# Designed miniproteins, single chains, part 36

Each design is a single chain, and the fold is of that chain. pLDDT is the mean over its residues in the fold that is shown.

## One batch from the design tools (miniprotein)

Design m1237
Fold by ESMFold2-Fast:
Structure m1237 (fold): chain A 79 residues (1-79)
Amino acid sequence: SSMIQQVAEKSQAAVDALEQGDVEKAREYYLEALLLAAEGQGLDVAALEPSLRAVVEGMSPEELLESARETLEAARKAL
């Protein structure tokens, strides 16, 4: 469950960054969380990274906060 722990950690870091007003740092942490989640599912992260990056870059701060919280809750439930 180290991958799930890392997803939870990066998702929490994204939430914390948003609470501090650092939207760019939050995007970086949330992208890392999504890539870790994809890797944990056995998906090709190199193939998915450009699409996931574009999605995260297109998110508003509110959408980022909602998505990061949902990912954090899902990761915590999977532990």
Scores: mean pLDDT 87

Design m1238
Fold by ESMFold2-Fast:
Structure m1238 (fold): chain A 71 residues (1-71)
Amino acid sequence: SVEEIKEGVLNLIRELKSRYPEYSELLDEYEKKVERAQSKEEILEILDELASKLPEDGRELVEYFRKLLEK
């Protein structure tokens, strides 16, 4: 469900805030975007945008999670 996908992504964002506290303001913005999303497709687009704004390791983690959501 979209609700389960949102929960998973919000948990990912919390993990990213822990690993990259310097990105907390950006991650807060994307947390709000995820909460407002109404479809899986919209969430995937949000993740693609977030991945482009993170350092390499953070981007790789987001991309890995995105691939899991496509299944």
Scores: mean pLDDT 85

Design m1239
Fold by ESMFold2-Fast:
Formats: C-alpha cells, structure tokens, sequence
Structure m1239 (fold): chain A 79 residues (1-79)
C-alpha cells in the first residue's frame, strides 16, 4: 500500500509539472500510461516507461524533472 501511495504521489507531481509547463494532454496521459505499464510487470510495459522517460528528458527542463519522477515510480513498481 505505501509503495502504491508513493507511486501515485510521483505520478501526480510529474503530471503537475508538465501541466504547469504547458505540455499537451497527450504528454500527461503518456506519463500516467507509462507508470501503469511499469506496474503491469510485462517487458513491453517497462519498455513503454523507458521510452516515455527518454522523450521527457529530450523535451526540456520541465520534462527532465518529470522524467526523474517517472523513473523513481518505475523503480518502485519493479520491486
């Protein structure tokens, strides 16, 4: 339960950063989908999360901050 709450906190913070930086709804949805995919435990789910993290890092400073939060959520999901 505590890991789930931490993942939800990281997800909401990442989405908030993207929203405040003017990112599209599609980018915000990609963050939520990446975290859900990582929680699925499939190889494709982890690949989706990694691709989203890379795209965010390439998009600028707000994207880099959001990518760090998504990466933390992914690591918790793998446990």
Amino acid sequence: EEKRKEIERLEEEAVRILKEAGYSQAAQDAVRNAIRSALSGTPGGLENADATIEALRASGEAGKKAAELVEEARKIAEE
Scores: mean pLDDT 79

Design m1240
Fold by ESMFold2-Fast:
Structure m1240 (fold): chain A 91 residues (1-91)
Amino acid sequence: MTAEDAARADALARESGDPRLALPGLRIAAEVLGARRVHFALDGEPLGEATPELVEAAKKAGVKEYALLTRDEAHLRAAIAKLEALAEEKA
């Protein structure tokens, strides 16, 4: 990960709109953006492979085509809920 990737992640978190619901420490991996899989991490916790539900929630929240790691289904569900909350606050 480069300093540019970190800056893009910070910009994406700021675009989320709510500092409490923002996704600080989001990571963007250009190599994974070419694949059909997307990974997310929230609040510094790694999340693994994203489900289609997480990808759609991220798109609605204005978070686009980035890769984060997930290791747990509960973390994945929490990520989806947080992104859905961001989309609702932005609406």
Scores: mean pLDDT 46

Design m1241
Fold by ESMFold2-Fast:
Parts: structure tokens; C-alpha cells; sequence
Structure m1241 (fold): chain A 100 residues (1-100)
């Protein structure tokens, strides 16, 4: 009985974690699109914007998650997406410089 209750609580927490991760994914994609436009004029501001957005999303995930452990997992996911977005923008800026 206890193991079944723990499994149900874990499934509910995992479902909430998936929903929070989807919100983070969508927010980072929107930020990346905005960052790509900013990067055409100011790459440094675009990179800073991606890092700031990831930190804000990580902070929100910790506050919104009912389970602190799940909140930390979503926060780590947000930081990882932020690092990937920065790398993606840096690669694009470098490619445009090389093509010039």
C-alpha cells in the first residue's frame, strides 16, 4: 500500500515537472528568437539576455514546483537550455563573421 501511494505521488510530481519543463522550453525558444534578432545588432546583449532568461526561469521553477526536488530538476533544465542557447548564438555569430 505505501509503495503504491509513493508511486502515485511520484507520477503526479513527474507530470508537474514535465509541464514546468514544457513552459521553460517554450520560454527559452521565444527568448532565443528574440535573441537572434538582437544578435544582428548587438551579440553581447543577446548572449546576456539568454543567460538572464535562464536564471529567471530557474528561479521561477524553484518557486512554482510543489516538490523542491522536482523544482531543482526543472531549474537545472532551464540552466542547461540557457547554456545551449548561448552556444547556438555564439556559433551563429561566428559563422556570420566567417562568411563576411
Amino acid sequence: MAAARERRQREEAERETEELKKRVDKSMELALRSGERVAQRDPATALSMMEATAEVLAWQARREAKDPEQGEKVAEHARRLGREAVARLEARVAAEAAAA
Scores: mean pLDDT 79

Design m1242
Fold by ESMFold2-Fast:
Structure m1242 (fold): chain A 98 residues (1-98)
Amino acid sequence: EKKEKLLMKKFIINQLKEQTVAELRRLIDKLEAEGYITPEEAEEVRKMLDENPAEAAYRLSKIAKEAGKDDVAREAETLAEQIRLLDEQMKNIDKELK
């Protein structure tokens, strides 16, 4: 049944989004622990992560780049694009379920 397949895809997308958010939290914690961002900046990005994970990822990428952590900046940007693609796939599934 088409609806059952769409619901399964939605479940998989939610799992991937949770994994991506966990990876972003790991990067925030790492940058804070290493002193590349302030506790206040870390808290700001964590708040953004709860409200809009893609925006949080782009914000983290900018902070990391400004701190000279180009590796972390690229990783955060990649995670931001992944979240955007997952959000777009979710919108398409929701349209098909209507």
Scores: mean pLDDT 84

Design m1243
Fold by ESMFold2-Fast:
Structure m1243 (fold): chain A 79 residues (1-79)
Amino acid sequence: TSSLKQQGDKLKQQGDDLASQGARLRDTDPQRAADLFRQASDLYSQAGKLYKQAGDTKKAEELFQASETLRALADELAS
């Protein structure tokens, strides 16, 4: 089975992909972009928890901050 850090890396990569998709759709489909940013936010939060459990506190904090930023962007686009 994958280590906690490897699981976190996979979730981060999935979050990065969804955030990139959301960024491309911001001007053409803001509602879909908001949904993608929320999904990416959730994946970053999950990855952050795994990194924290693995002892990588700095990477966890960076991912929690990225998660909050994407959630705020999603809320702005959905308003």
Scores: mean pLDDT 88

Design m1244
Fold by ESMFold2-Fast:
Structure m1244 (fold): chain A 85 residues (1-85)
Amino acid sequence: SSVKDLLIELSKFIAYRALVASNGDAEEALKKAEEAIKEHVEILKKQHGLSDEEAEKMLKEAIEAARKTIKENLAKATAEAAARA
């Protein structure tokens, strides 16, 4: 759905920003991204009347997108963090 696609794109953005803020620490970045994504899923669940099953599936897909973004952007985000320091 469009809502899910929007959450996936938001999750990628959240993950990249968390990675820069964590100075390239992938584990810390994923933890911060996961917390933020979980909060967004709860809001969407309330706004759109999603079932628990639909919300859990959406959360899982969003976290996987975040994890992939962190893995694929480690070097780039580390360089950006260093440039901002």
Scores: mean pLDDT 85

Design m1245
Fold by ESMFold2-Fast:
Structure m1245 (fold): chain A 75 residues (1-75)
Amino acid sequence: SEKNEYGKKLFEEVIKTLKEAKESGKLLSVDEGEELALKFVEGLENNPDEEVLDKLVKEGLITEEQKEKLLERYK
């Protein structure tokens, strides 16, 4: 919880980047989306925050499949 400020900042930067790509009609590949999500997850402690990944899915910036793949990597 003390790292919420850092997590929120990364979340906002990732959200902004993904929204800009989506709004510009730029095709964001699965690999590119995963790279952005991985950078975000790597910015947390050694455990991925499932709530943050859920938020990315709800915003339509990553898919449920991408979320599951990320969670599987850290099982």
Scores: mean pLDDT 60

Design m1246
Fold by ESMFold2-Fast:
Structure m1246 (fold): chain A 104 residues (1-104)
Amino acid sequence: SLSELPPVLQVVVLQLRLVGSQTEIELAVKTNAPESVIEAAIEDLEETMEDIVKLALEQGRPDAAKRIEELGKKAIEAARNKDVETLTEIIREISRILNEILKE
């Protein structure tokens, strides 16, 4: 699974999953997809966020883990409110923090 990969590759996979989830939510919102489709995309985002938090904790970055948890809750709220602009800004910040988890 993801945890079996070197941390550098985990970051790459999680970055791709963040972009994928953002794109899925944006397309679902813009096409007026059923709420079930939007909720499925949000569940994918939640799982990605949980994996990022786990990586941060495993890398000894509880500060990053806490910030990502807070941003993740806001991202999910923005997605449920169909606020794609706010979602995009939050995902960008999560992506920035994710890249910094492995930096000393």
Scores: mean pLDDT 88

Design m1247
Fold by ESMFold2-Fast:
Structure m1247 (fold): chain A 120 residues (1-120)
Amino acid sequence: SPEIQAAEEVIKVVTEGLEKLQEIIDETIEKNISKEEFRERVIEVIEETIKKLKALYPKIPEEFKSDVDEILKLFEELIKELKDESLSKEELIKKTIEIMQKIKDIVLEIDEKVHNIKLS
């Protein structure tokens, strides 16, 4: 159904974003990338992911909108934290990982809801 397809596209978009964020974290640790470059790369991925999610939003079934709204809120909160000049690079990486884990948990909830609809 179009509703299932929209929910599956949300999962795909968010999962791709999280994978790109993990690659940035891994490269930042391995290559000792600067705090400023880490911030710029992470914000770029988040902004691209938010843009894609907002484009999908009108097609998202009502039952998934609260989950997508929470994902969008978490990404916006992370951008705000990344712009905090007082935080160390290590603190920014830690906060990025914490928000990524919360978003991943919501993606798993969407996936479970999609699976339950397919069984109905």
Scores: mean pLDDT 89

Design m1248
Fold by ESMFold2-Fast:
Structure m1248 (fold): chain A 85 residues (1-85)
Amino acid sequence: EELKKKIEELRKKAEEYRKQAIDHEANSGLWLIKGVAAALGDPENAEELRAQYQALADQHDSIAREYRTKAENYEKEAEKLEKEL
């Protein structure tokens, strides 16, 4: 019973981190879209604008990868405990 509860808690944490990763992945995409719109609105500064928005997108992608890794680690711990069941 106690072991099952620990497995559930670990899987819940993995799910929460996956949701956060998806949110950051979506935000990365939105920043790229905003960058395209900004560049189209200001062609003289398009290169600088795309670079700025790309940097924001890259930041969200980095955070998403970190959350993906955390989710995978929690899932692996849950799988190890399940094997001991």
Scores: mean pLDDT 87

Design m1249
Fold by ESMFold2-Fast:
Structure m1249 (fold): chain A 82 residues (1-82)
Amino acid sequence: MESLRRTRELFARIPPEELRARFEAELARLVEEGILSEEQARALRELLLALLALPVEEIEELVEEAKKAGLSMEELAARLLA
């Protein structure tokens, strides 16, 4: 969970609207370069919003539930897209 903790620390230093704008710009670039599909980018955007809105304990619980269910991060992102 070091990566999740680091991510939360970084996000906490950036205003939510600025963080969203930067994330949107990066996702659009990754889609344009063919690294992510448009649907994967949308799912990751929704995951970011959930990460910012939920307490750390609930986010950690969701990640653990996904792992127990055998879901990869890609599969979790796809579920958030649906």
Scores: mean pLDDT 59

Design m1250
Fold by ESMFold2-Fast:
Order: structure tokens, then C-alpha cells, then sequence
Structure m1250 (fold): chain A 85 residues (1-85)
């Protein structure tokens, strides 16, 4: 499915950008990228679920995965931001 390929692309590109911004000390931009990634992935998951291309269980697992990644970035980026003050 092209939607699955789009989800993988969004996640990969976001991971690369988040790592780049963290290394550059731009913690707020890293958080922005993570939030935008989460928004886009949630929308694609919803679209696939509505189109019958994904089960409820698959959608739940993927949404939990997105939430965990977002939480990890928010938590780690906060610590780095505090250290840079």
C-alpha cells in the first residue's frame, strides 16, 4: 500500500530531522518535527482504518507507537533544553 510507504517515509524523515536538530542544539525545532510527525501519522492511520486497509488492533498498536515516540522526544528534548540554559 502507498499509504504504508508514506507512513514509513514520514517516520524515517522525521527521525533524521529530529536527530539533526538535537545535535545542533535546536531542541524546540526537534519537538516541532516530532509533533508534526505524530499529527501526520495519526491522520494516515485514521485514513487507513476508515478505508478498511487496517484492523482496529493494528491502528491501536501504531497509535500507541506514535505516542511513545512523541513522549520520548518531548522528555529527552526537555532535559537537553534545561541543560542548555
Amino acid sequence: SMLWEEMERIAREAEEEIQKYIKEGDVEKAKEVAREMARRLRELIRKMLEAGQMSDAEAEALLEGVDRVLEAVETNAEKIAEMLK
Scores: mean pLDDT 81

Design m1251
Fold by ESMFold2-Fast:
Parts: C-alpha cells; structure tokens; sequence
Structure m1251 (fold): chain A 102 residues (1-102)
C-alpha cells in the first residue's frame, strides 16, 4: 500500500497530490497549518476527482502525524520555510523518503 503525505495545501501541493494519484498512490494525505487553505484544497480535490484526506494542524503536530501515518513518501510543497525545514528534519529523523518541490 503506497501512502503519500503532501505538506502544503497550496497550488504546488495540489499538483503534487494530482501526480501522486496519477502514479498510483493508494492513500493521499495533505497537511497544512492554514484551515482556509485546507478547505480550499479539499474542494479542489473533490472537483478534480482526487481522493485526498486533508489534515489541519500546528507545525508541532508534524512529528506525531508522520509517526502515526508512517507514509512511504513525504512531498514537501509549502511556501512556509519553517514548515518546510520541520517536515524535512522529521522525515530524515524517521527515515521516511522525501522530495522537496518548494
């Protein structure tokens, strides 16, 4: 089962989620700290027919989310440099493969 977590619910995150879906990912999760961005993403994904689970949380929740989800791949697609740095460090710490498209 291929599980992907996209960090960032903006346009880069949408492109990343769409590509993961096209590549045959079984489960796609998207994380953002901004509830409005997450809601907009959910609406766009639904309209595009992309099955996505959207997670809204604080940057401090990222390690817990990654430990619980145990994704096969993390795609970092955020304009927020603190969120980007945190996601990369946690992925490295947990030995989870990651790609930074930010």
Amino acid sequence: MKKVLVVGAGMLGFEAAAEAYAAGADEIYVFDIDERAAKNFAAMAEAAGIPVTVIVGDISDLEKILRELKPDLVIVATADPEVREKAIKIAEKLNIPYVDVS
Scores: mean pLDDT 85

Design m1252
Fold by ESMFold2-Fast:
Structure m1252 (fold): chain A 89 residues (1-89)
Amino acid sequence: MELAELLTEAAELAAGRPFSSPEQRLKAWEEARKKGGFNGKALPEEELIREMYEATKKVLEEIAAGLPLSEASIEAVKYLLDKLEELLA
């Protein structure tokens, strides 16, 4: 579940503090999934990764256009984009 791990790593960067364990990160991802983030889409992992890549790329384009985000959030977006590009290569 590489996507779940990447998303929790990005969340840790944006929050500026690490989660205490891999188990805690996994539980946070499962709760986010249950609350509608990805649970309703039923997509194959590759398709989900591609959709996340496009969404992340759009956020980065909005940042370049002047969207006011913290440096930690910008760093998290860039990190996620790089990792998603690796998975799609």
Scores: mean pLDDT 60

Design m1253
Fold by ESMFold2-Fast:
Structure m1253 (fold): chain A 99 residues (1-99)
Amino acid sequence: SEEEERRRRSRQLVRPNPELMEILKEMGLTKEVLTVDEVMTAVMNYIHKKKLLLPGKNSTIADLSNDPLGKVLEVKEIDIFNVEEIEKRILKNATVVPE
């Protein structure tokens, strides 16, 4: 099922690049190999901690134009409820660890 594939992807091991790892270190992650779920959770917590959410009717949009995270994800704005797009951009900044 799509849910099973999503759960498998969430448990996928990845090694973040140095730029992404600097973001993760601010959230207290010290491991060099992390699950996609751990990385996604840390990135979402980072967005909330740094108050990067745009004020307005749709506060789900993060303004990354002046944040290091924006450079890592190569975006100026991101919809934080579109987790698949965020996951794709994170995976561009991480090496998948083979099983």
Scores: mean pLDDT 78

Design m1254
Fold by ESMFold2-Fast:
Structure m1254 (fold): chain A 82 residues (1-82)
Amino acid sequence: MENAKKIAELMDKEHKIVDAYVDENGNIVIKGARDGTDEEIIEHLTKMFADPDATLAYLEALEAVPEAKKANKLLLEALEKA
């Protein structure tokens, strides 16, 4: 899953706010990525967890790259706020 790995890399290595979702065919689609702080990434993820297709994309990204510790930490903090 190329896009799942790309989301994890953008969040973990490049510290991006990523807009992504899973389409009707089960494919991850990346709509965009922009620079952000840890707090902005957490706020974005917290808002996106209201959307199940967006949530699934982020969870699949972390499953694809479980060693992405920074991305995992940001996701867990966002889930606690949701």
Scores: mean pLDDT 78

Design m1255
Fold by ESMFold2-Fast:
Structure m1255 (fold): chain A 66 residues (1-66)
Amino acid sequence: TAAAARAAVETMTGARLSDEQGAAAEAAAKNGDGAAVRAAAETGISHLTPEQGQGLADALRATGVA
């Protein structure tokens, strides 16, 4: 779900998303665009390490967003 996608992004990145960033991630998830959810998360946190990116992708897959 969109709410689960937002919560997952916040939990895995350790960053508190702004209302605008959270709304963008939720909107992308509601449109069934898992790639856009991941892109929004990575763009908002430009300094993700490769391991952080891998962890985020795995967890988003587990939530059914991917």
Scores: mean pLDDT 59

Design m1256
Fold by ESMFold2-Fast:
Structure m1256 (fold): chain A 60 residues (1-60)
Amino acid sequence: SMDEIFAEIERLRDQIEDPEVQASVQSMLDYARSKQDEQVARDVLRTVRGVLEELKRQKE
């Protein structure tokens, strides 16, 4: 279900406090939505998860 993948990306996006990083994630989400390809959606989700984990690491 691509809708569940997009919802998860949106949830992760909303946890990002940096407006430039949040805008970058929004652009990736918009691209994935335009493609309607599950692999592209999964690739964006993996990238966004990695970005969020790196941001959490930097806050310590």
Scores: mean pLDDT 84

Design m1257
Fold by ESMFold2-Fast:
Structure m1257 (fold): chain A 78 residues (1-78)
Amino acid sequence: SEEERRRRLRELERRFLELVEEARRAYERGDHDEATRLGVEAEPPAREVGRALDELEQRRIEQGQLEELQRRYEELRR
């Protein structure tokens, strides 16, 4: 359902943000190997968010959510 899909997207975004924050903390403490590992771990949720953004755009639902997810996805790819 749409509600289940949006819930899954929020879970994926939360997971992605957790991994990014952990990687940032690892980097700040000089643990570059851990930061790299966490960055790699963030790729699957980022890709799934990207696919979900395309689907949300097709449905023209929740424009604010689409923009927020797109911003997070683009940050990973920069």
Scores: mean pLDDT 73

Design m1258
Fold by ESMFold2-Fast:
Structure m1258 (fold): chain A 73 residues (1-73)
Amino acid sequence: MSAADQAAMNALLAEIRAAMAPVYEADPDATPEAEAAAARIAVEVARAALPKITDPELQAKLRAAIAEAEAFL
């Protein structure tokens, strides 16, 4: 991967991790609405990052992950 692609991917993963942290901390008080909202934010962050990734393999993998996530929303 190029340094730019690696930086973009690291930034994207950090943003997704931060957005999904309340869900993945196994919070028993998390509502289904809060979980769906976090997932939507993660999808939006990933979609915004797509044009910043120049590696077609990484872009294809991220695009597939977005499609899978959208199927669950």
Scores: mean pLDDT 67

Design m1259
Fold by ESMFold2-Fast:
Structure m1259 (fold): chain A 69 residues (1-69)
Amino acid sequence: APSVEEVLAFVRENVDSKDGKVLEEVFKLLVQNRAALRPHIEELEALRAASKNPAGRAVLDVAIALIRA
Protein backbone atom coordinates (compact mmCIF):
# COMPACT_ATOMS: atom_id res chain seq x y z
CA ALA A 1 0.00 0.00 0.00
CA PRO A 2 1.23 3.57 -0.63
CA SER A 3 2.37 5.69 2.33
CA VAL A 4 0.33 8.75 3.41
CA GLU A 5 3.14 10.95 2.03
CA GLU A 6 2.92 9.17 -1.37
CA VAL A 7 -0.90 9.57 -1.45
CA LEU A 8 -0.69 13.29 -0.58
CA ALA A 9 2.04 13.83 -3.20
CA PHE A 10 -0.08 12.11 -5.90
CA VAL A 11 -3.13 14.22 -4.95
CA ARG A 12 -1.08 17.45 -4.96
CA GLU A 13 0.37 16.63 -8.41
CA ASN A 14 -2.91 15.49 -10.00
CA VAL A 15 -5.88 17.34 -8.42
CA ASP A 16 -5.72 20.09 -11.10
CA SER A 17 -5.74 17.50 -13.93
CA LYS A 18 -8.30 17.90 -16.73
CA ASP A 19 -8.28 14.11 -17.25
CA GLY A 20 -11.31 12.49 -15.57
CA LYS A 21 -9.46 9.15 -15.25
CA VAL A 22 -6.69 10.89 -13.27
CA LEU A 23 -9.28 12.53 -10.98
CA GLU A 24 -10.96 9.11 -10.53
CA GLU A 25 -7.59 7.67 -9.41
CA VAL A 26 -7.13 10.61 -6.97
CA PHE A 27 -10.59 9.85 -5.51
CA LYS A 28 -9.89 6.09 -5.26
CA LEU A 29 -6.55 6.63 -3.46
CA LEU A 30 -8.15 9.03 -0.95
CA VAL A 31 -11.08 6.69 -0.20
CA GLN A 32 -8.95 3.50 -0.07
CA ASN A 33 -6.57 5.18 2.42
CA ARG A 34 -9.19 7.20 4.37
CA ALA A 35 -8.37 5.76 7.85
CA ALA A 36 -4.67 6.67 7.47
CA LEU A 37 -5.58 10.12 6.03
CA ARG A 38 -7.93 11.14 8.89
CA PRO A 39 -5.09 12.76 10.95
CA HIS A 40 -4.07 14.68 7.77
CA ILE A 41 -7.45 16.31 7.09
CA GLU A 42 -6.04 19.86 7.37
CA GLU A 43 -3.50 19.04 4.62
CA LEU A 44 -6.33 17.83 2.35
CA GLU A 45 -8.38 20.96 3.12
CA ALA A 46 -5.32 23.10 2.22
CA LEU A 47 -4.99 21.21 -1.10
CA ARG A 48 -8.71 21.77 -1.76
CA ALA A 49 -8.36 25.51 -1.01
CA ALA A 50 -5.28 25.77 -3.30
CA SER A 51 -6.89 23.82 -6.20
CA LYS A 52 -7.81 25.85 -9.31
CA ASN A 53 -9.86 23.02 -10.87
CA PRO A 54 -13.58 22.89 -9.89
CA ALA A 55 -13.70 19.14 -10.65
CA GLY A 56 -10.64 18.49 -8.47
CA ARG A 57 -12.14 20.59 -5.66
CA ALA A 58 -15.38 18.55 -5.92
CA VAL A 59 -13.38 15.28 -5.67
CA LEU A 60 -11.61 16.59 -2.54
CA ASP A 61 -14.91 17.83 -1.00
CA VAL A 62 -16.53 14.37 -1.33
CA ALA A 63 -13.36 12.49 -0.26
CA ILE A 64 -12.86 14.72 2.83
CA ALA A 65 -16.50 14.10 3.86
CA LEU A 66 -15.96 10.32 3.54
CA ILE A 67 -12.66 10.48 5.48
CA ARG A 68 -14.42 12.39 8.31
CA ALA A 69 -17.20 9.76 8.47
Scores: mean pLDDT 85

Design m1260
Fold by ESMFold2-Fast:
Structure m1260 (fold): chain A 61 residues (1-61)
Amino acid sequence: SMAEDLERQRRLTRELSERVLAAPTLDEQAAVAQEYAPALGELGARLGSDAIRGGLPGKAK
């Protein structure tokens, strides 16, 4: 359900933040961000693309 996906997204975001704060270098912080990016991206897609309409349409290239 959407509620379960939102809760999982919150948990993953929390873990990501903690791991990034524990990483002493930008290189390690980037590696941690990339570790979580696929799971967060998939959850975002599953929650629908409404976020694209509500926010800036920034694209990764």
Scores: mean pLDDT 71

Design m1261
Fold by ESMFold2-Fast:
Structure m1261 (fold): chain A 104 residues (1-104)
Amino acid sequence: SEEDEIIDLRAQELADRLKTKSLETILSTLDNLLDETLEALQNKDEELKKKYEKYLERLLTLLAPRLSEEELDELIAFLKNRKKERPELKPLLDRLIAILEEHR
């Protein structure tokens, strides 16, 4: 769909920007996107939630091959900690962790 094409393009643009940034910047960017996803979920905005979930999955799929093993481990640890703090996001976080672990 046109919406999926826009999500793919935006995810690629962000992944290209993030690959040159510090791990701290990557983690803060993901934290902000996860918080926006949680807000959409709490507001019962299923359409917006689905868009953020697709965006995050595509972003990490594009970013993971460009990260070092050490950066992947730090990112996985970050997402595992977020899963403990935000159990409502567990299904999404489990998928994001799986994407990163595939590229170790």
Scores: mean pLDDT 88

Design m1262
Fold by ESMFold2-Fast:
Structure m1262 (fold): chain A 70 residues (1-70)
Amino acid sequence: MLEEIRKLAEKGINSPPEEAAGLFVEAKELADKSEKVEEEDLYLIIEAAVHARGGTREQAEEAFKELLEE
C-alpha cells in the first residue's frame, strides 16, 4: 500500500462522512494513476472510507466491485 493511500484511509476513519466521500474519490483517482495498486490495497482503502461513514462490510464490497467494473 502506498504511503499516500494509507494516509487517506487513516484520515477517512477520523473524518466526518462528508470528508470520507472526498477521500474515497481521491483514493480511486490515485489507484487509477498508480502502476502498483493491488486489488487487496484497493479493498483496504475502500473499507477504510466506508468504515468512516459507519458503513457495513457489504457496502465496502459493493464499492470495491464498482471500482473494478468496466
Scores: mean pLDDT 63

Design m1263
Fold by ESMFold2-Fast:
Structure m1263 (fold): chain A 73 residues (1-73)
Amino acid sequence: SMEEIAKQLLVLIQNEASDETIAGHLSKALGKPVPVQEAAVLKEYAQALQANGLSEETIVKELAKKLKVLAES
């Protein structure tokens, strides 16, 4: 599910994974090439939500929305 992929993405971001590592993981999870620049944007987005005090559950839902758009592009 997109929520499960988003949850795994958030764990990678919390563990300070590189943009390249995130892009590789998302490419495998979505079954399509994900550019490093797209991974960087998703990481910055998640970090901004964390900095603004949003809950982990809310961040996962927001990331899942972005991942669904990315998967359908």
Scores: mean pLDDT 86

Design m1264
Fold by ESMFold2-Fast:
Structure m1264 (fold): chain A 71 residues (1-71)
Amino acid sequence: SEIDDLLNESHDHFGQSMLDRGRALRLRDEMVRTGDDSPEVRDEFRDLLDRSREHLDRGRDLLRRARDLMS
């Protein structure tokens, strides 16, 4: 069903968001441990957070659409 498809897609996006955020946090720990605050590492960190946020926003949009269909 459309509702099941939206819920499954939302779940996948939340999962991807968590993975990207986890990678960003590990990179941050590495930056702190090594003292590497180069622009390249900072850009990679921000890119991972931005991607995580995009997935979170998409997941929330899909969840809202599924909820609206159930209303």
Scores: mean pLDDT 88

Design m1265
Fold by ESMFold2-Fast:
Structure m1265 (fold): chain A 91 residues (1-91)
Amino acid sequence: SAEREAALERVDELLAKAGEAAAAGDYEKAAELLKEAMELALKTASKDPSISEEELKKAKAHGYRLLAELLEKAGKEEEAKELREKAEELE
């Protein structure tokens, strides 16, 4: 649907902005943008009957690892550790 296509375009936009923030050294902003992109992507994917629960778990785990890396670079080591543990639990 057009709404689904718009959601995926928004995910791409948020990921691009997260990359720009990370390149500028603003890891806290990059983490915030990546988190928003992940939430939208997972919500969109959960409505797609062709995507399995296993695929959703793998995508979520991957996202948590990327988010943890950005938070670690931002000096938020505790939050990064918690996200890595959540990613391991999903795998």
Scores: mean pLDDT 85

Design m1266
Fold by ESMFold2-Fast:
Structure m1266 (fold): chain A 56 residues (1-56)
Amino acid sequence: MIDKMAQASQAVADAVKAGVTDVEELKAIASKYVDDDMAESIATVAARALGARPEP
């Protein structure tokens, strides 16, 4: 179970490094590995920590 959360976090981090800054797209990526609730939390934290810009 924990490995799926790790995969989601890794995929989101990799996407942000590759230039993906859309938080909805990051959530969609994480949702492939974990539930939408966990995906939202992971994507939000990763986006802020890795410098993805929020919507105005």
Scores: mean pLDDT 72

Design m1267
Fold by ESMFold2-Fast:
Structure m1267 (fold): chain A 91 residues (1-91)
Amino acid sequence: MADLVERISSLSPRAKEVLRFLIAHEIAHPGQPVSVSEIAEVLGVSPSTVSEALKELEEEGFVTSTPQGYVLADPSQLPDLLRASAEVGDV
């Protein structure tokens, strides 16, 4: 838990926003990949901004790329990710 909070806290503000979106998406649509363009449209940012944030999240091990889009790397961690993300808050 503590390590997960610190890992999320070290992310850029945009990566935190994208991670929270992916957590919510996994809760609402389990196992469904999300495209860069879908995230960009929902968050109201450019696809390049989303791609940069997703690259950061992938390098930190939070997400993985599939041919259909991005998913959480370990959905079994969803309850811990949700709590840790809520604890970190906005910057």
Scores: mean pLDDT 78

Design m1268
Fold by ESMFold2-Fast:
Parts: sequence; structure tokens; C-alpha cells
Structure m1268 (fold): chain A 74 residues (1-74)
Amino acid sequence: AMEERRKALIEQARKNVDDTAKKLEEEYKATGNQLYKDQAELLRSPSTDKVIEQGAPLAREHARAVAEARRAAA
């Protein structure tokens, strides 16, 4: 039971991340703003997918934290 639920959450998280990345790519095409492209690439990174596999509920927060860290490092 828990394995099926975990699998469903991982798939949902992957869909949410992919949808968000597509949205950011669309914004980049519309605005030319490099930040949208950078954020989309970050969400599609192997590290983001690994976080989704290990903890689907934390994937969105992890992606947000990484994006913020990149902005702060500028």
C-alpha cells in the first residue's frame, strides 16, 4: 500500500516539476528573460529528479531553495 502511494506521489511530483519547467520555458520564449530558462534547466536537472525519487513532497521546496541560492550568489 505505501509503495503504491509513494510511487503515485513521485509521479505527481515529476509531472508538477515538468509542467513548471515547461511554463518557465514558455515564459522565456515570450520574454527572453534568461532567468526563466535557467530555472527550467535547474528543474530538469538529474539532481532534482533524484530528490523527487527520495522525497516527492520535498522536491518543489528543494528546487525553490536551489533557485534562490543561485540568485543570492550573484
Scores: mean pLDDT 69

Design m1269
Fold by ESMFold2-Fast:
Structure m1269 (fold): chain A 64 residues (1-64)
Amino acid sequence: SSDLEHAERHARVVGRQMRTLSDPEQARRAAERGKENIRLHMSEEAARYAEELIDRELERWLRE
């Protein structure tokens, strides 16, 4: 659906922004803010999908 497409696109933007940060705390805040914004403006299904994508991106960033 268009909602899932928007969620994926938003998650990519958040992930890209996190990659410009060098501070893990700033990256965590960016991820949290992104997830909050999605929960407020998207369907529950789209929000869950985007949260999974953002969490994966943050986990990868923190690991490497």
Scores: mean pLDDT 79

Design m1270
Fold by ESMFold2-Fast:
Structure m1270 (fold): chain A 87 residues (1-87)
Amino acid sequence: SISKEDFTALANALHKGDVEEAVKLVKEIAEKYPQYSPEEILTSVALFVVATTKDPTGIETAEKVLEKLGLEPGPVAKTMLGMARSI
């Protein structure tokens, strides 16, 4: 699993709407944990942020990060992000 330190750093960047820092952190985390895709990392952390804060900023920031990475969210990520917006 992703370390608490790395998870917390990305969660804070997403909650703040800091797209550039979130892009940097996702790339660093994906390199440390090659078993996870950047999409999986972003989706998991963004869902945690929205569930904890009740603020959609985490999801909105995660979508901008995916766009900056040139990534199309897969069916699972699209479903999870859509569900988070309904919280």
Scores: mean pLDDT 78

Design m1271
Fold by ESMFold2-Fast:
Order: structure tokens, then C-alpha cells, then sequence
Structure m1271 (fold): chain A 74 residues (1-74)
């Protein structure tokens, strides 16, 4: 579905930003691995959501939390 494609794209973008932060020395390898594991777990839950609007809302909440964590690390 279009929502599933959007969720997978946002996941890929977040993983890329985590890796960029790790390479820049803003977070440790362990912190990067922990964040990626959280994204993987959250994405599995979001993809199991039957309501597209709820799935998109959950994904945006996860995106905001990850981006806030990376911003706070600077």
C-alpha cells in the first residue's frame, strides 16, 4: 500500500540520519545500534496497524522522537 511504502521510506531516512550522526561523532556506535533496533521494532508494530491514518500518526511520532534524540545529542 502507499502507506506501507511511506513507512518504509521514513524508516530508511531515519536509519540514514542515525548513521550520519554516528559518522559525525555525535552519537556512539552503541547508541546508533540501539536507535536502529528501536526503529525496527516500532516499524513492525506500525506495519501491523490496520488503520492507515493511525499507522501514519504512529510513524510521525516515531520520526519526531528519533529526530529529537539526534538534535539533543548535538
Amino acid sequence: SAVDEEIERVKAELIERIEEARRAGLISEQQADTLKAKIEAATKTILSEKDPASARTMMRVMEAEVLKTLEEAR
Scores: mean pLDDT 85

